# Ledger of designs, part 35: designed miniproteins, single chains

Each design is a single chain, and the fold is of that chain. pLDDT is the mean over its residues in the fold that is shown.

## One batch from the design tools (miniprotein)

Design m1191
Fold by ESMFold2-Fast:
Structure m1191 (fold): chain A 90 residues (1-90)
Amino acid sequence: SEVIELQRKIIELLEELVEDPDNEEKQEEYGELLGKYASLLSPEQLKIAQEILARLQQELAANPDLSEKERMELALKAHKELLKRIEELE
């Protein structure tokens, strides 16, 4: 599945960003991959993504003093949950 392959690429990139959170080139690549990913989701996959990413945004908003590394760690956790949920749907 192109969706699963792209989600795994996003997770790999986020694992790299946790180790190097100030890497602007990788941050830009992450944004581009997210845009492509969103365009490929089915309605059921999109609903799951919206639920998980909304929780991530709530956690980030509740903790404004998080470091860039901690923000990337939360994003990584969310995307790993998203991959598992999408794999269970297929």
Scores: mean pLDDT 84

Design m1192
Fold by ESMFold2-Fast:
Formats: structure tokens, C-alpha cells, sequence
Structure m1192 (fold): chain A 72 residues (1-72)
């Protein structure tokens, strides 16, 4: 189901983000900012890691945008 797939994707994204956070010494605030994560991934991560991390971040952003649209 979508919730199951979303949870698995989110877990994978968290692991990738945590790895990037350690490599780039990101603050907790920056680690929660998808734009900061994207910029860091683009600078430090390989194409493979960047694609994986950005895909997960994009999915989370899409979900947040849908929630915001429903609230607006």
C-alpha cells in the first residue's frame, strides 16, 4: 500500500540525509530544510546518492504541498 511504500521511502531518505548530515556537518535546522539538503547533496554527494536523496525529498515535499493546498 502507499502508506507502506511511503514509510519505506522515508526511512531510506532519513538514512541518506543522516549520512549527508555527517559528511557535510549540517546543523539540525539545515537537515530539516530540504533546500539546504538539496544544495549540500549537489555539492558533496555522488550522482547516485544525490538522485536517491533528492527523489525522497521531492516525495516528502509533494506530500507537504498537497497538505498545504488542502488547507488553503
Amino acid sequence: MEAWEERAARRAAEAAIEALRDVADLSEEEARDPEALRATAERYATDEQKRRALAAVAEVQREAAAEAAAAS
Scores: mean pLDDT 62

Design m1193
Fold by ESMFold2-Fast:
Structure m1193 (fold): chain A 85 residues (1-85)
Amino acid sequence: MKEKKEQAVAEQIRREEQRIELLRLAYDFVTNKEKWDKMKEEIREQAKREGAEKGWSKEEVDKRVKERLQELEDQIAAVSAEENA
């Protein structure tokens, strides 16, 4: 395989694996609010650690948390919409 093609295929496989995880996440965490809330806290803690390492401001950390949560919600919604189509 050419390196460029191999990289593109690997990224596609990674995205498909992520979609399967998000579908499972939608099923489990939409049904169980407590698990969803704990996952949100984990995302916040990860963003705080990254912010401390990279010297981010509180605003930048908060923005990163919002972006990650929005990405997860959007991806879950997109996967759910595709499955229901």
Scores: mean pLDDT 71

Design m1194
Fold by ESMFold2-Fast:
Structure m1194 (fold): chain A 78 residues (1-78)
Amino acid sequence: SAAEAARKAAVEAQAAELRQQGIDLGAQGGLYRMKGVALRIADPSKKEESQKLIEKGDQLDAQGAALDAQGDALLAAA
């Protein structure tokens, strides 16, 4: 039915948005990890700042992976 097609299209659109958010968070995570590593090399006295940047990057990656998994779950349920 038209209503069933509309619901499926809405779920597919939501899944695509979640996947895009996951990609964006993963990219941000990579940048934070690179900044952390660069800071550790450039200034060994900033070890704690470097570690916080790396941890932030890891957290962003984990958030991105969770959003991607949510998108996959929505598609599987549709």
Scores: mean pLDDT 90

Design m1195
Fold by ESMFold2-Fast:
Structure m1195 (fold): chain A 89 residues (1-89)
Amino acid sequence: SMKEKLERLKELMEKMKELVKKAMEAQVNNDQAALDKVNEEGIPIAEEIEKLANSSEELKKLKEELIKKMEEELTPELEALRQKIAAEK
């Protein structure tokens, strides 16, 4: 059903947001193994997101809105991490 697809897309986008945060933490810690694991976990999630988004115009618009929200929420956290990395050099 459309409701199930909408909820699934939201779930996948939240998982992607968590992976982005883990990738940022791995970069701060210079942990290549952790970064590689995040990338491996991200591939199937990204593929499922694209498949869902391409299945309907409503899901495509929701994906765009969720990406914008994620970027707006993560930008301050990413800038804070960049400042910490710069200060530790």
Scores: mean pLDDT 79

Design m1196
Fold by ESMFold2-Fast:
Structure m1196 (fold): chain A 111 residues (1-111)
Amino acid sequence: MAEELAKIGIELMKRGDPLGEVVALSGARKLLEEGKYDEAIKYLDEIIKVSKNKAFKARAYLLRGEAYFKQGKYEEAIKDFETALKYAKEANSQYLVDKAEKLIEEVKKKM
């Protein structure tokens, strides 16, 4: 189910369907919740490549950074959270800015 949501969402994104990004990110989040970090990263890579929306890119980078963090890949996690922060600022989303800054601090405590 989680992989199917990610796949369907990505196909909808490729067709320009505005629901595609929401569905794809929902699938990736469920994979992360299930501990399927490599699968979540794989689908988030595709979501990031296809997404044209800065706020959704920020969300995708936050989820991919979280997956890297859960795997102990702190360097990759920080890089993704910093990229998410950049897109969050460009999207003028204070919620995503605050979330990215908090996650950057959490990773730095593990390094």
Scores: mean pLDDT 88

Design m1197
Fold by ESMFold2-Fast:
Structure m1197 (fold): chain A 70 residues (1-70)
Amino acid sequence: SADQDAKIDAILEKQKEELLKTVPEDLVEELYNATRAVLDLLRNNAAPEDIQAAADRLRELLLEIAKVVK
């Protein structure tokens, strides 16, 4: 629902602000965009393979960010 989507977006924005304190802005923007892409695919009942591909990309970005988090 729109209300649930708004709550998820608020959580993501707050987490983005926290990450920006320690993670390069470009990586945070890529992470946010990848996360939104996964959520949009889920909301639109996209094909499982498309969801998996987007989730794999998100996973790779999270691993990259994990290397720079202190």
Scores: mean pLDDT 79

Design m1198
Fold by ESMFold2-Fast:
Structure m1198 (fold): chain A 70 residues (1-70)
Amino acid sequence: MIEKIEVKGATRVPKELIIKATGIKVGDEPSEERKEIAELRLKNLGLFSEVKIEYDEETKTFTVTVKEID
């Protein structure tokens, strides 16, 4: 299960809003379907030119990396 959520690349958009938009919470299962849905949700906001979602099973960290549109 996900024990930590990290957001990288957020400069203007609050990290809390990014996490909320993904629909991911601590304690959720780190499934590929959940990752794909989270990525799609972030892309559909129109705020990011790039979105990457990763899960590290050793640290149980779900990492959201974004690049904001200028």
Scores: mean pLDDT 81

Design m1199
Fold by ESMFold2-Fast:
Structure m1199 (fold): chain A 95 residues (1-95)
Amino acid sequence: SLEDLLREFAGVGAEAGLLEIYYYMLKKANTPDLIEKMEEILKRYRVLLGEAETLLQSLKEAGAPEQVIQDAENFIAGLRRSIEELEKEIEKLKE
């Protein structure tokens, strides 16, 4: 159902938000395993991106309102930017 798809998309968004908080905390903590933990977050972000893109297609097929589709597309764009930011930060820490 459309409601189930919206709930699943919200779940992906919630996990991405929690990982973003964890990422910023890790940067401030400056632990000896920081790079490894950031690479684990990056791997999970990529999985969440794939899940969000699949759910977006399902939302479109279910006839979700245009505003819902726009919000989902904006979330996916934000997650792609978070992935790029995290990749760049990992490269900087390896220097």
Scores: mean pLDDT 89

Design m1200
Fold by ESMFold2-Fast:
Structure m1200 (fold): chain A 90 residues (1-90)
Amino acid sequence: MKKEIEELLKELEKLTEETIKKIEAAKSLQELLDIRKAWSEKAQELVRKIEELVEKAKDSELAEEVFKKLQEDENRILEVIQKVEARLQA
């Protein structure tokens, strides 16, 4: 994997881990929505940069690996959001 892509993926993973901790600590639906919005804005910027580098590489295997990691990170956050939302609604 290109060094620049790897560094951006590490930043995204760090953002994901920090966001999960904030989501788990959320005490209201409004707080959860605010956390989700902040994550979405930061994640979109990182994903945009990653996608630009992947396009420049013109490597389909690299693209597949990167997009799989992006999907896994998003799924992790969405799963935690769903569990916390259910808890807050109970």
Scores: mean pLDDT 82

Design m1201
Fold by ESMFold2-Fast:
Structure m1201 (fold): chain A 97 residues (1-97)
Amino acid sequence: SEEEVEELIEKYSERLEEILKKKYADDPELYEKELARLKKALENAVRAAYELGVPLEKIEEIVEKALEKLEEGTPVGEVIIELEVPVAFEAMRKAIS
């Protein structure tokens, strides 16, 4: 299960690289900055969700939705919120179950 968490983080980190490389093709500094920011947010959100007992299928669903918005042109800061807010709601659901 910890191994599955690492695989999920690696898989989506690679997709972030592909999306942002296209989005910031003309701005390498912004690419590096926003990639680092999103990779950190992704890792933190996935690890937090896993520690709180959120099922891996649900974690992957949350990540997929956030990355779809990024591909559609949603700003990086807003995509980070789309990763963090659903994790907080799933944590709350676990606490009341």
Scores: mean pLDDT 82

Design m1202
Fold by ESMFold2-Fast:
Structure m1202 (fold): chain A 98 residues (1-98)
Amino acid sequence: MSMEDVERLEELAKRLEKEGLVALATLLRFLVAAERNDAKGMEEELERIKELVKEGRVEEAKEVLERALTYLELYHSDNPVSQAALKKLKELLKEIEA
């Protein structure tokens, strides 16, 4: 993904959040953080996913987790920061499915 594409996704995420599409906005911000190798950004979006679960938006949270997992496994599997995020995504998905 180019730096220009990353900036466009960040702008799209802000617009989606304003329109109430919080789950999709969270997914896009997570992908942006992954492309930037931003561990803190990925952690912040994981906390937003946990908030979706607490609000009863479990199916939306699950879809975000599954898509984020797939993205990291396909494009960032060799990155230590992404490996840590992958572990946390898998743990949260297991917790939601329990």
Scores: mean pLDDT 83

Design m1203
Fold by ESMFold2-Fast:
Structure m1203 (fold): chain A 105 residues (1-105)
Amino acid sequence: SRLYPADFFLLTDEQLEQLINLDLPGSKYTKEDYIKTFGEEVVRLEQEALRLQLQIRAQENPSPELLARLAELYRELARLYEELGLDDLAAVYRKQAARLEELLE
């Protein structure tokens, strides 16, 4: 959980692309292992968030629409992780969503 959303801003575009192509971030586990642990919806949303992060980082001036979409994905992930009892991870995603929403003001 600690290496997940906050550390993505420290990754290079190449490293983010590798994580997307290898299913899931920094894992020795398969996509099937993650689905068994977190559920298919969480895995799908995590991959979508990674793709959006890569798109945003490729832009010198990211569009407000892409930033808003990523913030919405982070809020959805926070809700799902809270339902799984992963409150610390949910709190990290809520914080990341709030930071993105501040950029839209």
Scores: mean pLDDT 70

Design m1204
Fold by ESMFold2-Fast:
Structure m1204 (fold): chain A 79 residues (1-79)
Amino acid sequence: KREELKEAMEAALEAASPETLAALRAEMAAAAEELNKLPEEEAERKGLERSTELYKRLLRAGGKEEAEPLVEELAEEER
């Protein structure tokens, strides 16, 4: 399951345009800065939600939309 998602993520990273990757990286940096201002417990919950959203967006950008359910399954496992 995790290995399947990793393979899909790696393929999506190679397929996605540099412009899309730069935008996602900037969004991740902004999210990390916002989470650093929150209490640890709240940051953990919002961090999981934000990571789930960003991973799905990357998969979609790289043509690996079929792997989005794996992101949801792993997020549920982390809860």
Scores: mean pLDDT 74

Design m1205
Fold by ESMFold2-Fast:
Formats: sequence, C-alpha cells, structure tokens
Structure m1205 (fold): chain A 62 residues (1-62)
Amino acid sequence: MSEEERERIRQAALDAAKAAWDAGATPEQVFLTAYNVALEGGLSEEEAREIAQEAVDEVRKA
C-alpha cells in the first residue's frame, strides 16, 4: 500500500467520523466509525486505532 493510499483512507475515516458526530454520534461511535473505515481500507488494526483516536480528538475540539 502506498503512502498516498494510506492518507486517502485516513482522510475518509476522519470524514466519516465527523459525519457521524454531526448526526449525533457519541465519542465511542465516532471512534468505531473511523476504525471500521480504516480497516475496510486495508490499514492494520494498530493504524486504524490511531486514526480512530485522532477522529475523537478532532470532534472533541469542535
């Protein structure tokens, strides 16, 4: 997987998590949304978890 592909998947996961938050999702649901999108994109569980935490941190500041 290229670094460009990783970045696209990361951005898709963050965008999906933000959409869930705007729809009234809890921080836990935001985490799971980003995590599942990252895994579906082919990232490792470790990378998906890091992106999911980033998504939660972003929505908590918004």
Scores: mean pLDDT 83

Design m1206
Fold by ESMFold2-Fast:
Structure m1206 (fold): chain A 65 residues (1-65)
Amino acid sequence: SIMDELIEKAKEIIRKLLKEGVPFRQAAMKAHKEVMKLGEEKGVPRSEVDRALSEALDEIQKELE
């Protein structure tokens, strides 16, 4: 689904930036910007993009525990 695509894209961006030494807050902000742009281009409502970003952040936090 497009929701799964947005979640995986956000997670990919965050993991890549964390591996490069970017702080979590900055990585999350970059992922938010890129995924919002992708969602807009695909006609996805902002509420659904926000939900995908929340899910991605939750999954990354669990990975870092």
Scores: mean pLDDT 84

Design m1207
Fold by ESMFold2-Fast:
Structure m1207 (fold): chain A 62 residues (1-62)
Amino acid sequence: PAELATLSPAARAAVQLLFAEMERSGQPVSDEQVLAVADAFDVPAEERPAVRALVRRHQASL
């Protein structure tokens, strides 16, 4: 999505990992998994709502 281009490298990496996991499993990820991945990648707090929104939007397409 175009929104990925506006995110930091850390946030983009977190979103890409979460997208890849959802595509491989065909299953949604939990909010706890999203938070854990964001923490592991040191995603800035201000970008976390955007990361969650992108993940949830992608889940709707599974």
Scores: mean pLDDT 78

Design m1208
Fold by ESMFold2-Fast:
Parts: C-alpha cells; structure tokens; sequence
Structure m1208 (fold): chain A 81 residues (1-81)
C-alpha cells in the first residue's frame, strides 16, 4: 500500500474522520486510482474492525462523492451486510 492507504487505515482505526477526509482529498489530487486505493483500504478496515455506524456512514458518503455508482453500490452492500 502507498503512504495514503496507510494513513487512511490509521485514521479509521483512531476514529479520525477529519484525517480520513483529508487523505481522500489528497488522493483525489493524484487521480481516480489513488482515490479507489485509499477508499479500498477504509472499506477493508470496515470489514475487519469494530467500526462505528458513524465511521461506516462517512466511508459510504466519501465513496458516493469519489467513486462510480457501480463501485459505490458494491461498497454499500459490503458495509451494510
């Protein structure tokens, strides 16, 4: 994983929603593949961890803003299952 993916993972584990938003915005400046990579890390942490409802809702909101409708629907199904 790149440095942004690692920072996203740490932000999720620490309930740091502000840092997660900053990491996604930084990834957006680098391109769509960087955004997908960062959000992919956050989603994997959501699958494995004790994430709060607020953290899951934030990941879904960020995914909706930055990913395609198909990618967002797949993430929604994963986080709500």
Amino acid sequence: MGPLGEKASEAIKNNDIETLKEVVEEARKKGPLSVRSVLGVAIEEARQGKLSQEQRDTILELSREHLSDEEWENIRRTLLA
Scores: mean pLDDT 73

Design m1209
Fold by ESMFold2-Fast:
Structure m1209 (fold): chain A 89 residues (1-89)
Amino acid sequence: PLYKITLTVTFETAEAARAGGAALEEKLKSYEKVKDVTVLVDEERSQVTIGALVEASEKEAKKIAEELKEFAESLPGVLSVEVKVEQVS
């Protein structure tokens, strides 16, 4: 089955958001089960929205989402992290 993981991360500054977006993209590319990655950086809101398509079981998709949340929370200048997991097929 296919899952879409959406991660919304708010940062203290636009510079932190830009750096964090790059780090999150690199982290997502490290997962074998991640097929597609979209990164949107909103410099005015200092916010990054990451979308990833994952071909995995529900348990594995949720594990990847939790690992991504923990990674995002460890990034410099992070104020908040929101994670959403949806089955798309």
Scores: mean pLDDT 85

Design m1210
Fold by ESMFold2-Fast:
Structure m1210 (fold): chain A 80 residues (1-80)
Amino acid sequence: SELRELLERLRELIKQTKEALKAGDVEKAREIVEEGVRLLEEAQRLLPQMSPEERREFIELEAELTVLRMLVYVKEKEAE
């Protein structure tokens, strides 16, 4: 399903963002997290079609991506 593919891709981008941050590659982490935000917006358009379980998964991914985006911002400011 399109929704399942989007949620799986979001999960992969979250993983890649964490890996880039661990490697100290803040620029790469920024690029990946912004791609994640774009996919999150795409998945959000499918909210009316989501099951309660898929909505819970979506909320969890949105929260994790938000935290990672803030962490990338903090790391960028520390590097300035």
Scores: mean pLDDT 87

Design m1211
Fold by ESMFold2-Fast:
Structure m1211 (fold): chain A 85 residues (1-85)
Amino acid sequence: SSEARQEVLDEFLKILATIVDQYEAGKLSAEEAREKAVAAADALVNKALKEGKLSQQEAQQLRGQLYGMIDSIIEGLESIKEKKA
């Protein structure tokens, strides 16, 4: 459902914000940040599937959306960091 997708997205964005903070603090590399974000996306989508809130197709689509978001955000942050150096 749209509500379940939004719930997963909202929770993912909270986790992603903490990962971004750790990356900017120099506690994580870009690769480590991607790995943690992907693990969080998978955990949230799998939980929603287990709870019957998403179909298999909806879960696959949402996972792809979250992965694309991770790539865009991490690449954007790396580009900003390189310009400040």
Scores: mean pLDDT 84

Design m1212
Fold by ESMFold2-Fast:
Structure m1212 (fold): chain A 87 residues (1-87)
Amino acid sequence: SLEEKINELIEKLKKAKTVQEMLDIFRELASLITEYAEKLNTPEAKKIRDEIVKIYEEILQLPENDVEGIKKLADKMIELARKLLEL
């Protein structure tokens, strides 16, 4: 299911060690979360989707070697994804 795929990507993101691994997972997670939020079609889901898009935009502005900065944004992405799945 879509929910299972999102949970698998959350676990991968938690275990990712390199910037490139995190960026690849972020891209996939953002895409699946957008799809899931659209299927739910609630104001709460759309708000979470917008917050996730903002985090993705912040990631694209970080230096490629800023592992710590990307990790902090990854943790925020995981929190928002989990909130979305609880709706």
Scores: mean pLDDT 81

Design m1213
Fold by ESMFold2-Fast:
Structure m1213 (fold): chain A 68 residues (1-68)
Amino acid sequence: MKEIYEALAKDILEKYKKNPEGVKEGLKESIKNKEALEYFLKGLKLYEEGNEKEAIEYIVKGIEIEDK
């Protein structure tokens, strides 16, 4: 399960590189759980700071919360 979430997190970051605004907007539309959305946004912030491993971890946490 976590391997699938990690792959999805990496895909989100690749899309974020190409269209940051569209990815943020898509997450706000798709993610109804506020806590999950905060983890996604923190992950994107960490990615902007160059902390790719931590970014993936935070996005995975967001996916785990949403997948409840």
Scores: mean pLDDT 81

Design m1214
Fold by ESMFold2-Fast:
Structure m1214 (fold): chain A 86 residues (1-86)
Amino acid sequence: AAEAEVEAFYARLDELSRQVNEKFDPELVSEIARTTIPLALIVVFGRGTDREYALLKEVFGLSREAVDLLAERHAPRVRAHIASLL
């Protein structure tokens, strides 16, 4: 279910973080940014395109329900952090 997809996503991020920390690879970093930036924008603003959701499903196995769960869990903290910088 969505919770299992979110757990798998966290495990994938931990692995990608380890790979980037072991060796800086501009191509890998660019590929991570291409998916994580749209995800962050959806989480913070609650708005994504069908194309962005399709990309997240292909790359991370995240359904719309899993993305919405990530937004529910993390958007308040992310928005509070951004507000504290303004």
Scores: mean pLDDT 72

Design m1215
Fold by ESMFold2-Fast:
Structure m1215 (fold): chain A 89 residues (1-89)
Amino acid sequence: SMMDELLQQAYEIALKASKILMKNAPDSQVPEIIGRTLRVIGAYLDKDAKAVAEEAVRLAEKALKVAPKDQQKEVEELLKKAKDILKQL
């Protein structure tokens, strides 16, 4: 269904943003990133597309602040797509 497709897309965006954060954020932020990633996994297992999309937006916004210049465009596209998915939910 369209809802299942939006859930899957939001989940993939959240995980991509988490990976960028884990590679680029200061070590002090790692526990928070792990905690948010676990929340994404939990919401995904609960089929809560809105909760996954909301966390995808938050993770992408955080990633945009720490991403290196050559990844800024990729993160901007992830954020735009996450916001677009959230508007459809």
Scores: mean pLDDT 89

Design m1216
Fold by ESMFold2-Fast:
Structure m1216 (fold): chain A 95 residues (1-95)
Amino acid sequence: GDKELAEELIKRAEELIEKAKKATDPEEQKQILDELEELLDKVKKEIKDKELRKKVLELLLEAAKEILNNSKDKEVILRAIGLIVRVIGELIELE
């Protein structure tokens, strides 16, 4: 159900936030962004509950911001900005 899936996605997003805070290598940052994009797609497709969807989206936004703050790689910065914009768009749709 939505709750069990959301709890798994919340846990994965929280783990990615902690990984993002420590990641300084561009290749590791790209891997984290790939995983965040996968989680965003799962949230959009599988979670119908607005409150749970919002919680996961807020965590994805936090992780993407951590990547942006810690990155010096142009491609990583642009990907992080793109993900932030997409997540904000999804949050607006919940209003």
Scores: mean pLDDT 89

Design m1217
Fold by ESMFold2-Fast:
Structure m1217 (fold): chain A 98 residues (1-98)
Amino acid sequence: MEELRKRFEESLKLALEKKLLSEEEAELLKELVEKHPELLEIAAERSAPGVNLLQAVIGVAYEAILGLLPELKLSEEEKKLLEEILKGMEELAAKLKE
């Protein structure tokens, strides 16, 4: 658990340095993971070695929003905040690629 949290925090720091996330978005993601540590566990189980843990967590969060992960009991407010963060990150990632 602690090692997964450190990997996630390092991934958040890199995303902030690359300006893929605002400081507010990073704080919200950190709080979400602290409230739902199973996000890190599911992301780690589903990710191959070397996959960025932040990207894996984002994928798991997206599936949770779609109702595909009954193990994650996200509130409607948390789902809405995640949708806003994920949309913003997707737009920034697309812009930075091309």
Scores: mean pLDDT 69

Design m1218
Fold by ESMFold2-Fast:
Structure m1218 (fold): chain A 64 residues (1-64)
Amino acid sequence: SEVERVERAAAGILRLLERETDPSSLRVMADTIRAQAAASTDPRVRAIYERVLAVIEERLKALE
């Protein structure tokens, strides 16, 4: 299902985020995920992207 594919993609992104320290890369990731969330009509898919976005935003704050 789309939800399962998006969950797998989100898990992959979250693994990459554990190693990412470049704020520019994190901002690009945030913009990409935000666009994906906005384009999604399934609230379950949007919720997955919003969880990933929250993690990216927390990492960006930690780098301030």
Scores: mean pLDDT 83

Design m1219
Fold by ESMFold2-Fast:
Structure m1219 (fold): chain A 78 residues (1-78)
Amino acid sequence: EEVDRLLRLVDEAQKAARSGDLDKINELKERVKKEYKDPELQRLALSLIDEAVAAPDFLSREQRKAVIEAGLEEIRKR
């Protein structure tokens, strides 16, 4: 559920990064700030957007999923 939601967010960020669409990247960040009320989930989602923008084609879908799952597990331990 949360993994799929974050994967969709990362996919949108990667598409925006590849096209150089800074307005879309800013829109995604504002969407995260509005939708994620948990500060730790919000930080995770924002960091995932920043990573996708910095290196949009370097991670496979499986690697992106693993990063998301690891981040969510770390939040659950806190």
Scores: mean pLDDT 77

Design m1220
Fold by ESMFold2-Fast:
Structure m1220 (fold): chain A 112 residues (1-112)
Amino acid sequence: DDKALIDRLEASLNQVENSNRQQLEQLASNSPDPLLRLFANVVLSLSPQQQQYFFQLVRDYIATRRKILELDELIKKSSGEEKEKLQKQREQLLKERARIGQQITDLVLQYG
Protein backbone atom coordinates (compact mmCIF):
# COMPACT_ATOMS: atom_id res chain seq x y z
CA ASP A 1 0.00 0.00 0.00
CA ASP A 2 1.66 3.22 -1.25
CA LYS A 3 -0.30 5.33 1.27
CA ALA A 4 0.97 3.14 4.13
CA LEU A 5 4.56 3.54 2.88
CA ILE A 6 4.13 7.36 2.65
CA ASP A 7 2.69 7.44 6.20
CA ARG A 8 5.65 5.33 7.47
CA LEU A 9 8.21 7.56 5.69
CA GLU A 10 6.62 10.71 7.16
CA ALA A 11 6.42 9.22 10.69
CA SER A 12 10.08 8.05 10.52
CA LEU A 13 11.26 11.42 9.16
CA ASN A 14 9.35 13.38 11.85
CA GLN A 15 10.75 11.13 14.60
CA VAL A 16 14.44 11.36 13.53
CA GLU A 17 14.21 15.12 12.73
CA ASN A 18 12.87 15.81 16.26
CA SER A 19 15.32 13.46 18.05
CA ASN A 20 18.49 14.50 19.87
CA ARG A 21 21.71 12.45 19.47
CA GLN A 22 20.95 10.14 22.45
CA GLN A 23 17.44 9.45 21.10
CA LEU A 24 18.85 8.80 17.59
CA GLU A 25 21.39 6.30 19.04
CA GLN A 26 18.54 4.52 20.86
CA LEU A 27 16.44 4.39 17.65
CA ALA A 28 19.40 3.16 15.54
CA SER A 29 20.13 0.28 17.97
CA ASN A 30 16.71 -0.68 19.37
CA SER A 31 13.84 0.37 17.08
CA PRO A 32 11.73 -2.60 15.86
CA ASP A 33 11.08 -0.59 12.63
CA PRO A 34 13.92 -1.24 10.11
CA LEU A 35 13.15 2.02 8.24
CA LEU A 36 13.42 4.06 11.46
CA ARG A 37 16.71 2.28 12.35
CA LEU A 38 18.06 3.06 8.85
CA PHE A 39 17.07 6.76 9.02
CA ALA A 40 18.55 7.12 12.54
CA ASN A 41 21.87 5.51 11.43
CA VAL A 42 22.08 7.81 8.37
CA VAL A 43 21.30 10.96 10.42
CA LEU A 44 23.88 9.99 13.12
CA SER A 45 26.58 9.79 10.39
CA LEU A 46 25.74 13.21 8.85
CA SER A 47 26.87 16.74 9.74
CA PRO A 48 24.07 19.24 10.64
CA GLN A 49 24.17 20.67 7.07
CA GLN A 50 23.96 17.16 5.54
CA GLN A 51 21.08 16.30 7.94
CA GLN A 52 19.10 19.33 6.62
CA TYR A 53 19.77 18.15 3.05
CA PHE A 54 18.68 14.56 3.90
CA PHE A 55 15.46 15.77 5.62
CA GLN A 56 14.62 17.95 2.59
CA LEU A 57 15.24 15.03 0.16
CA VAL A 58 12.96 12.73 2.18
CA ARG A 59 10.26 15.47 2.36
CA ASP A 60 10.50 16.00 -1.43
CA TYR A 61 10.32 12.21 -1.96
CA ILE A 62 7.17 11.96 0.23
CA ALA A 63 5.58 14.96 -1.55
CA THR A 64 6.30 13.43 -4.98
CA ARG A 65 4.81 10.05 -3.95
CA ARG A 66 1.67 11.84 -2.63
CA LYS A 67 1.29 13.76 -5.92
CA ILE A 68 1.55 10.48 -7.87
CA LEU A 69 -1.22 8.91 -5.70
CA GLU A 70 -3.44 11.99 -6.26
CA LEU A 71 -2.80 11.79 -10.03
CA ASP A 72 -3.58 8.03 -10.03
CA GLU A 73 -7.04 8.77 -8.53
CA LEU A 74 -7.65 11.60 -11.05
CA ILE A 75 -6.53 9.36 -13.96
CA LYS A 76 -9.06 6.66 -12.88
CA LYS A 77 -11.86 9.29 -13.05
CA SER A 78 -10.68 10.92 -16.32
CA SER A 79 -10.98 10.08 -20.03
CA GLY A 80 -9.69 11.22 -23.44
CA GLU A 81 -7.41 14.27 -23.65
CA GLU A 82 -7.52 15.04 -19.89
CA LYS A 83 -6.41 11.44 -19.09
CA GLU A 84 -3.48 11.72 -21.55
CA LYS A 85 -2.43 15.05 -19.97
CA LEU A 86 -2.56 13.56 -16.44
CA GLN A 87 -0.59 10.47 -17.61
CA LYS A 88 2.18 12.78 -18.95
CA GLN A 89 2.27 14.64 -15.60
CA ARG A 90 2.48 11.24 -13.82
CA GLU A 91 5.42 10.18 -16.06
CA GLN A 92 7.29 13.40 -15.15
CA LEU A 93 6.64 12.79 -11.41
CA LEU A 94 7.88 9.17 -11.73
CA LYS A 95 11.18 10.54 -13.15
CA GLU A 96 11.39 13.06 -10.28
CA ARG A 97 10.66 10.27 -7.71
CA ALA A 98 13.47 8.16 -9.26
CA ARG A 99 15.91 11.13 -9.17
CA ILE A 100 15.18 11.94 -5.49
CA GLY A 101 15.17 8.21 -4.59
CA GLN A 102 18.65 7.84 -6.13
CA GLN A 103 19.94 10.83 -4.10
CA ILE A 104 18.55 9.26 -0.89
CA THR A 105 20.07 5.86 -1.86
CA ASP A 106 23.49 7.49 -2.45
CA LEU A 107 23.40 9.01 1.08
CA VAL A 108 22.24 5.69 2.62
CA LEU A 109 25.02 3.74 0.85
CA GLN A 110 27.67 6.29 1.92
CA TYR A 111 26.47 6.88 5.53
CA GLY A 112 24.05 4.07 6.53
Scores: mean pLDDT 88

Design m1221
Fold by ESMFold2-Fast:
Structure m1221 (fold): chain A 84 residues (1-84)
Amino acid sequence: SLEEMREQSLRSMERLGVQFKEQLREASKVDPERAEELGQEWEEERQRFIEQMQTATPRQLAIMFTAWSIRFAGLQFEADQLVR
């Protein structure tokens, strides 16, 4: 169902968020200011996704999740670069 798709998306987002917060903890040892900025960008993207999925069709939800995943991968890349 559409509700199950929303729940799956939220669970996936939460799991990735846990990993990202761990990456940010390591990044904050090197650049605490940039780590905080990346954390805020992730939270803004997460909140935007949650708002948008309330009215999304299944097709729109899949497209939105893909777009969110790409943006999130960019944030993870930035966090990784801080500790390399």
Scores: mean pLDDT 84

Design m1222
Fold by ESMFold2-Fast:
Structure m1222 (fold): chain A 87 residues (1-87)
Amino acid sequence: KALDIAGRLLDITRAVVERSPAAQRDAVRATMERTMSKVFEMIMLGQSLDKIVAYIDAQIAAARARGDDYTAEGLAQAKKEVKKQLS
């Protein structure tokens, strides 16, 4: 379960970075890697689904506020995977 989630989150991160404009790729990669690492940590620590979803929603809002729609869309996909695995 945990290893499967980690693989899916990595795949989402790679896809988001690949489709991002070249000038934004480093920032998108850094934000996705940081956020996914924290999400995985929360899952491994047995944090509630509500807490994990709230964290992801906060990161989506922050990305949208910066105009980083690529990261926001990637995080929305990650949220769906987390809900699927933990519900």
Scores: mean pLDDT 84

Design m1223
Fold by ESMFold2-Fast:
Structure m1223 (fold): chain A 72 residues (1-72)
Amino acid sequence: TAVSTLRSIKEDIRRGNLSPQGGIRAIDTLQANGALSQSMADQIKQALEQGNVDKAVELLDQAIKELEKKEK
């Protein structure tokens, strides 16, 4: 599911298991598949490019919360 994919990406970013460029590619794929809005995808990618892991995780948590509401 989109939620499980977002959670996996969030944990990989938090643990440093995913490079910023790898994270950006994953976010682009999720945006292309409609799992993320353009605005949310752009904000997460900007945080990743800046090395702001905490901000990227915060934005991913927000995206997960919105998707969970739609899947219930």
Scores: mean pLDDT 78

Design m1224
Fold by ESMFold2-Fast:
Structure m1224 (fold): chain A 83 residues (1-83)
Amino acid sequence: MEEEERELLRHLRDIARIAYETYKKTGNIDEAVKKGEEEIQKRADELEDPELAERFRSRGKQVLEDLVNLIKKIEEEKKKLEA
């Protein structure tokens, strides 16, 4: 169970990184979310345990939501610095 949790966290970290790198490259949050969702689906399909796959999909969606909120907050701070 600890090993499964570590693997899950590693995959979630990769999803966040891939989505954020897409955002840095494109400047587009929708593109970043789409890429993140594609990676969640791909990795979930590779998991042999259906319960683990469902947990990964659920937590992956949460990670993408958290990333979107963080990006929006960073953009608001940048606007304050321009003023």
Scores: mean pLDDT 79

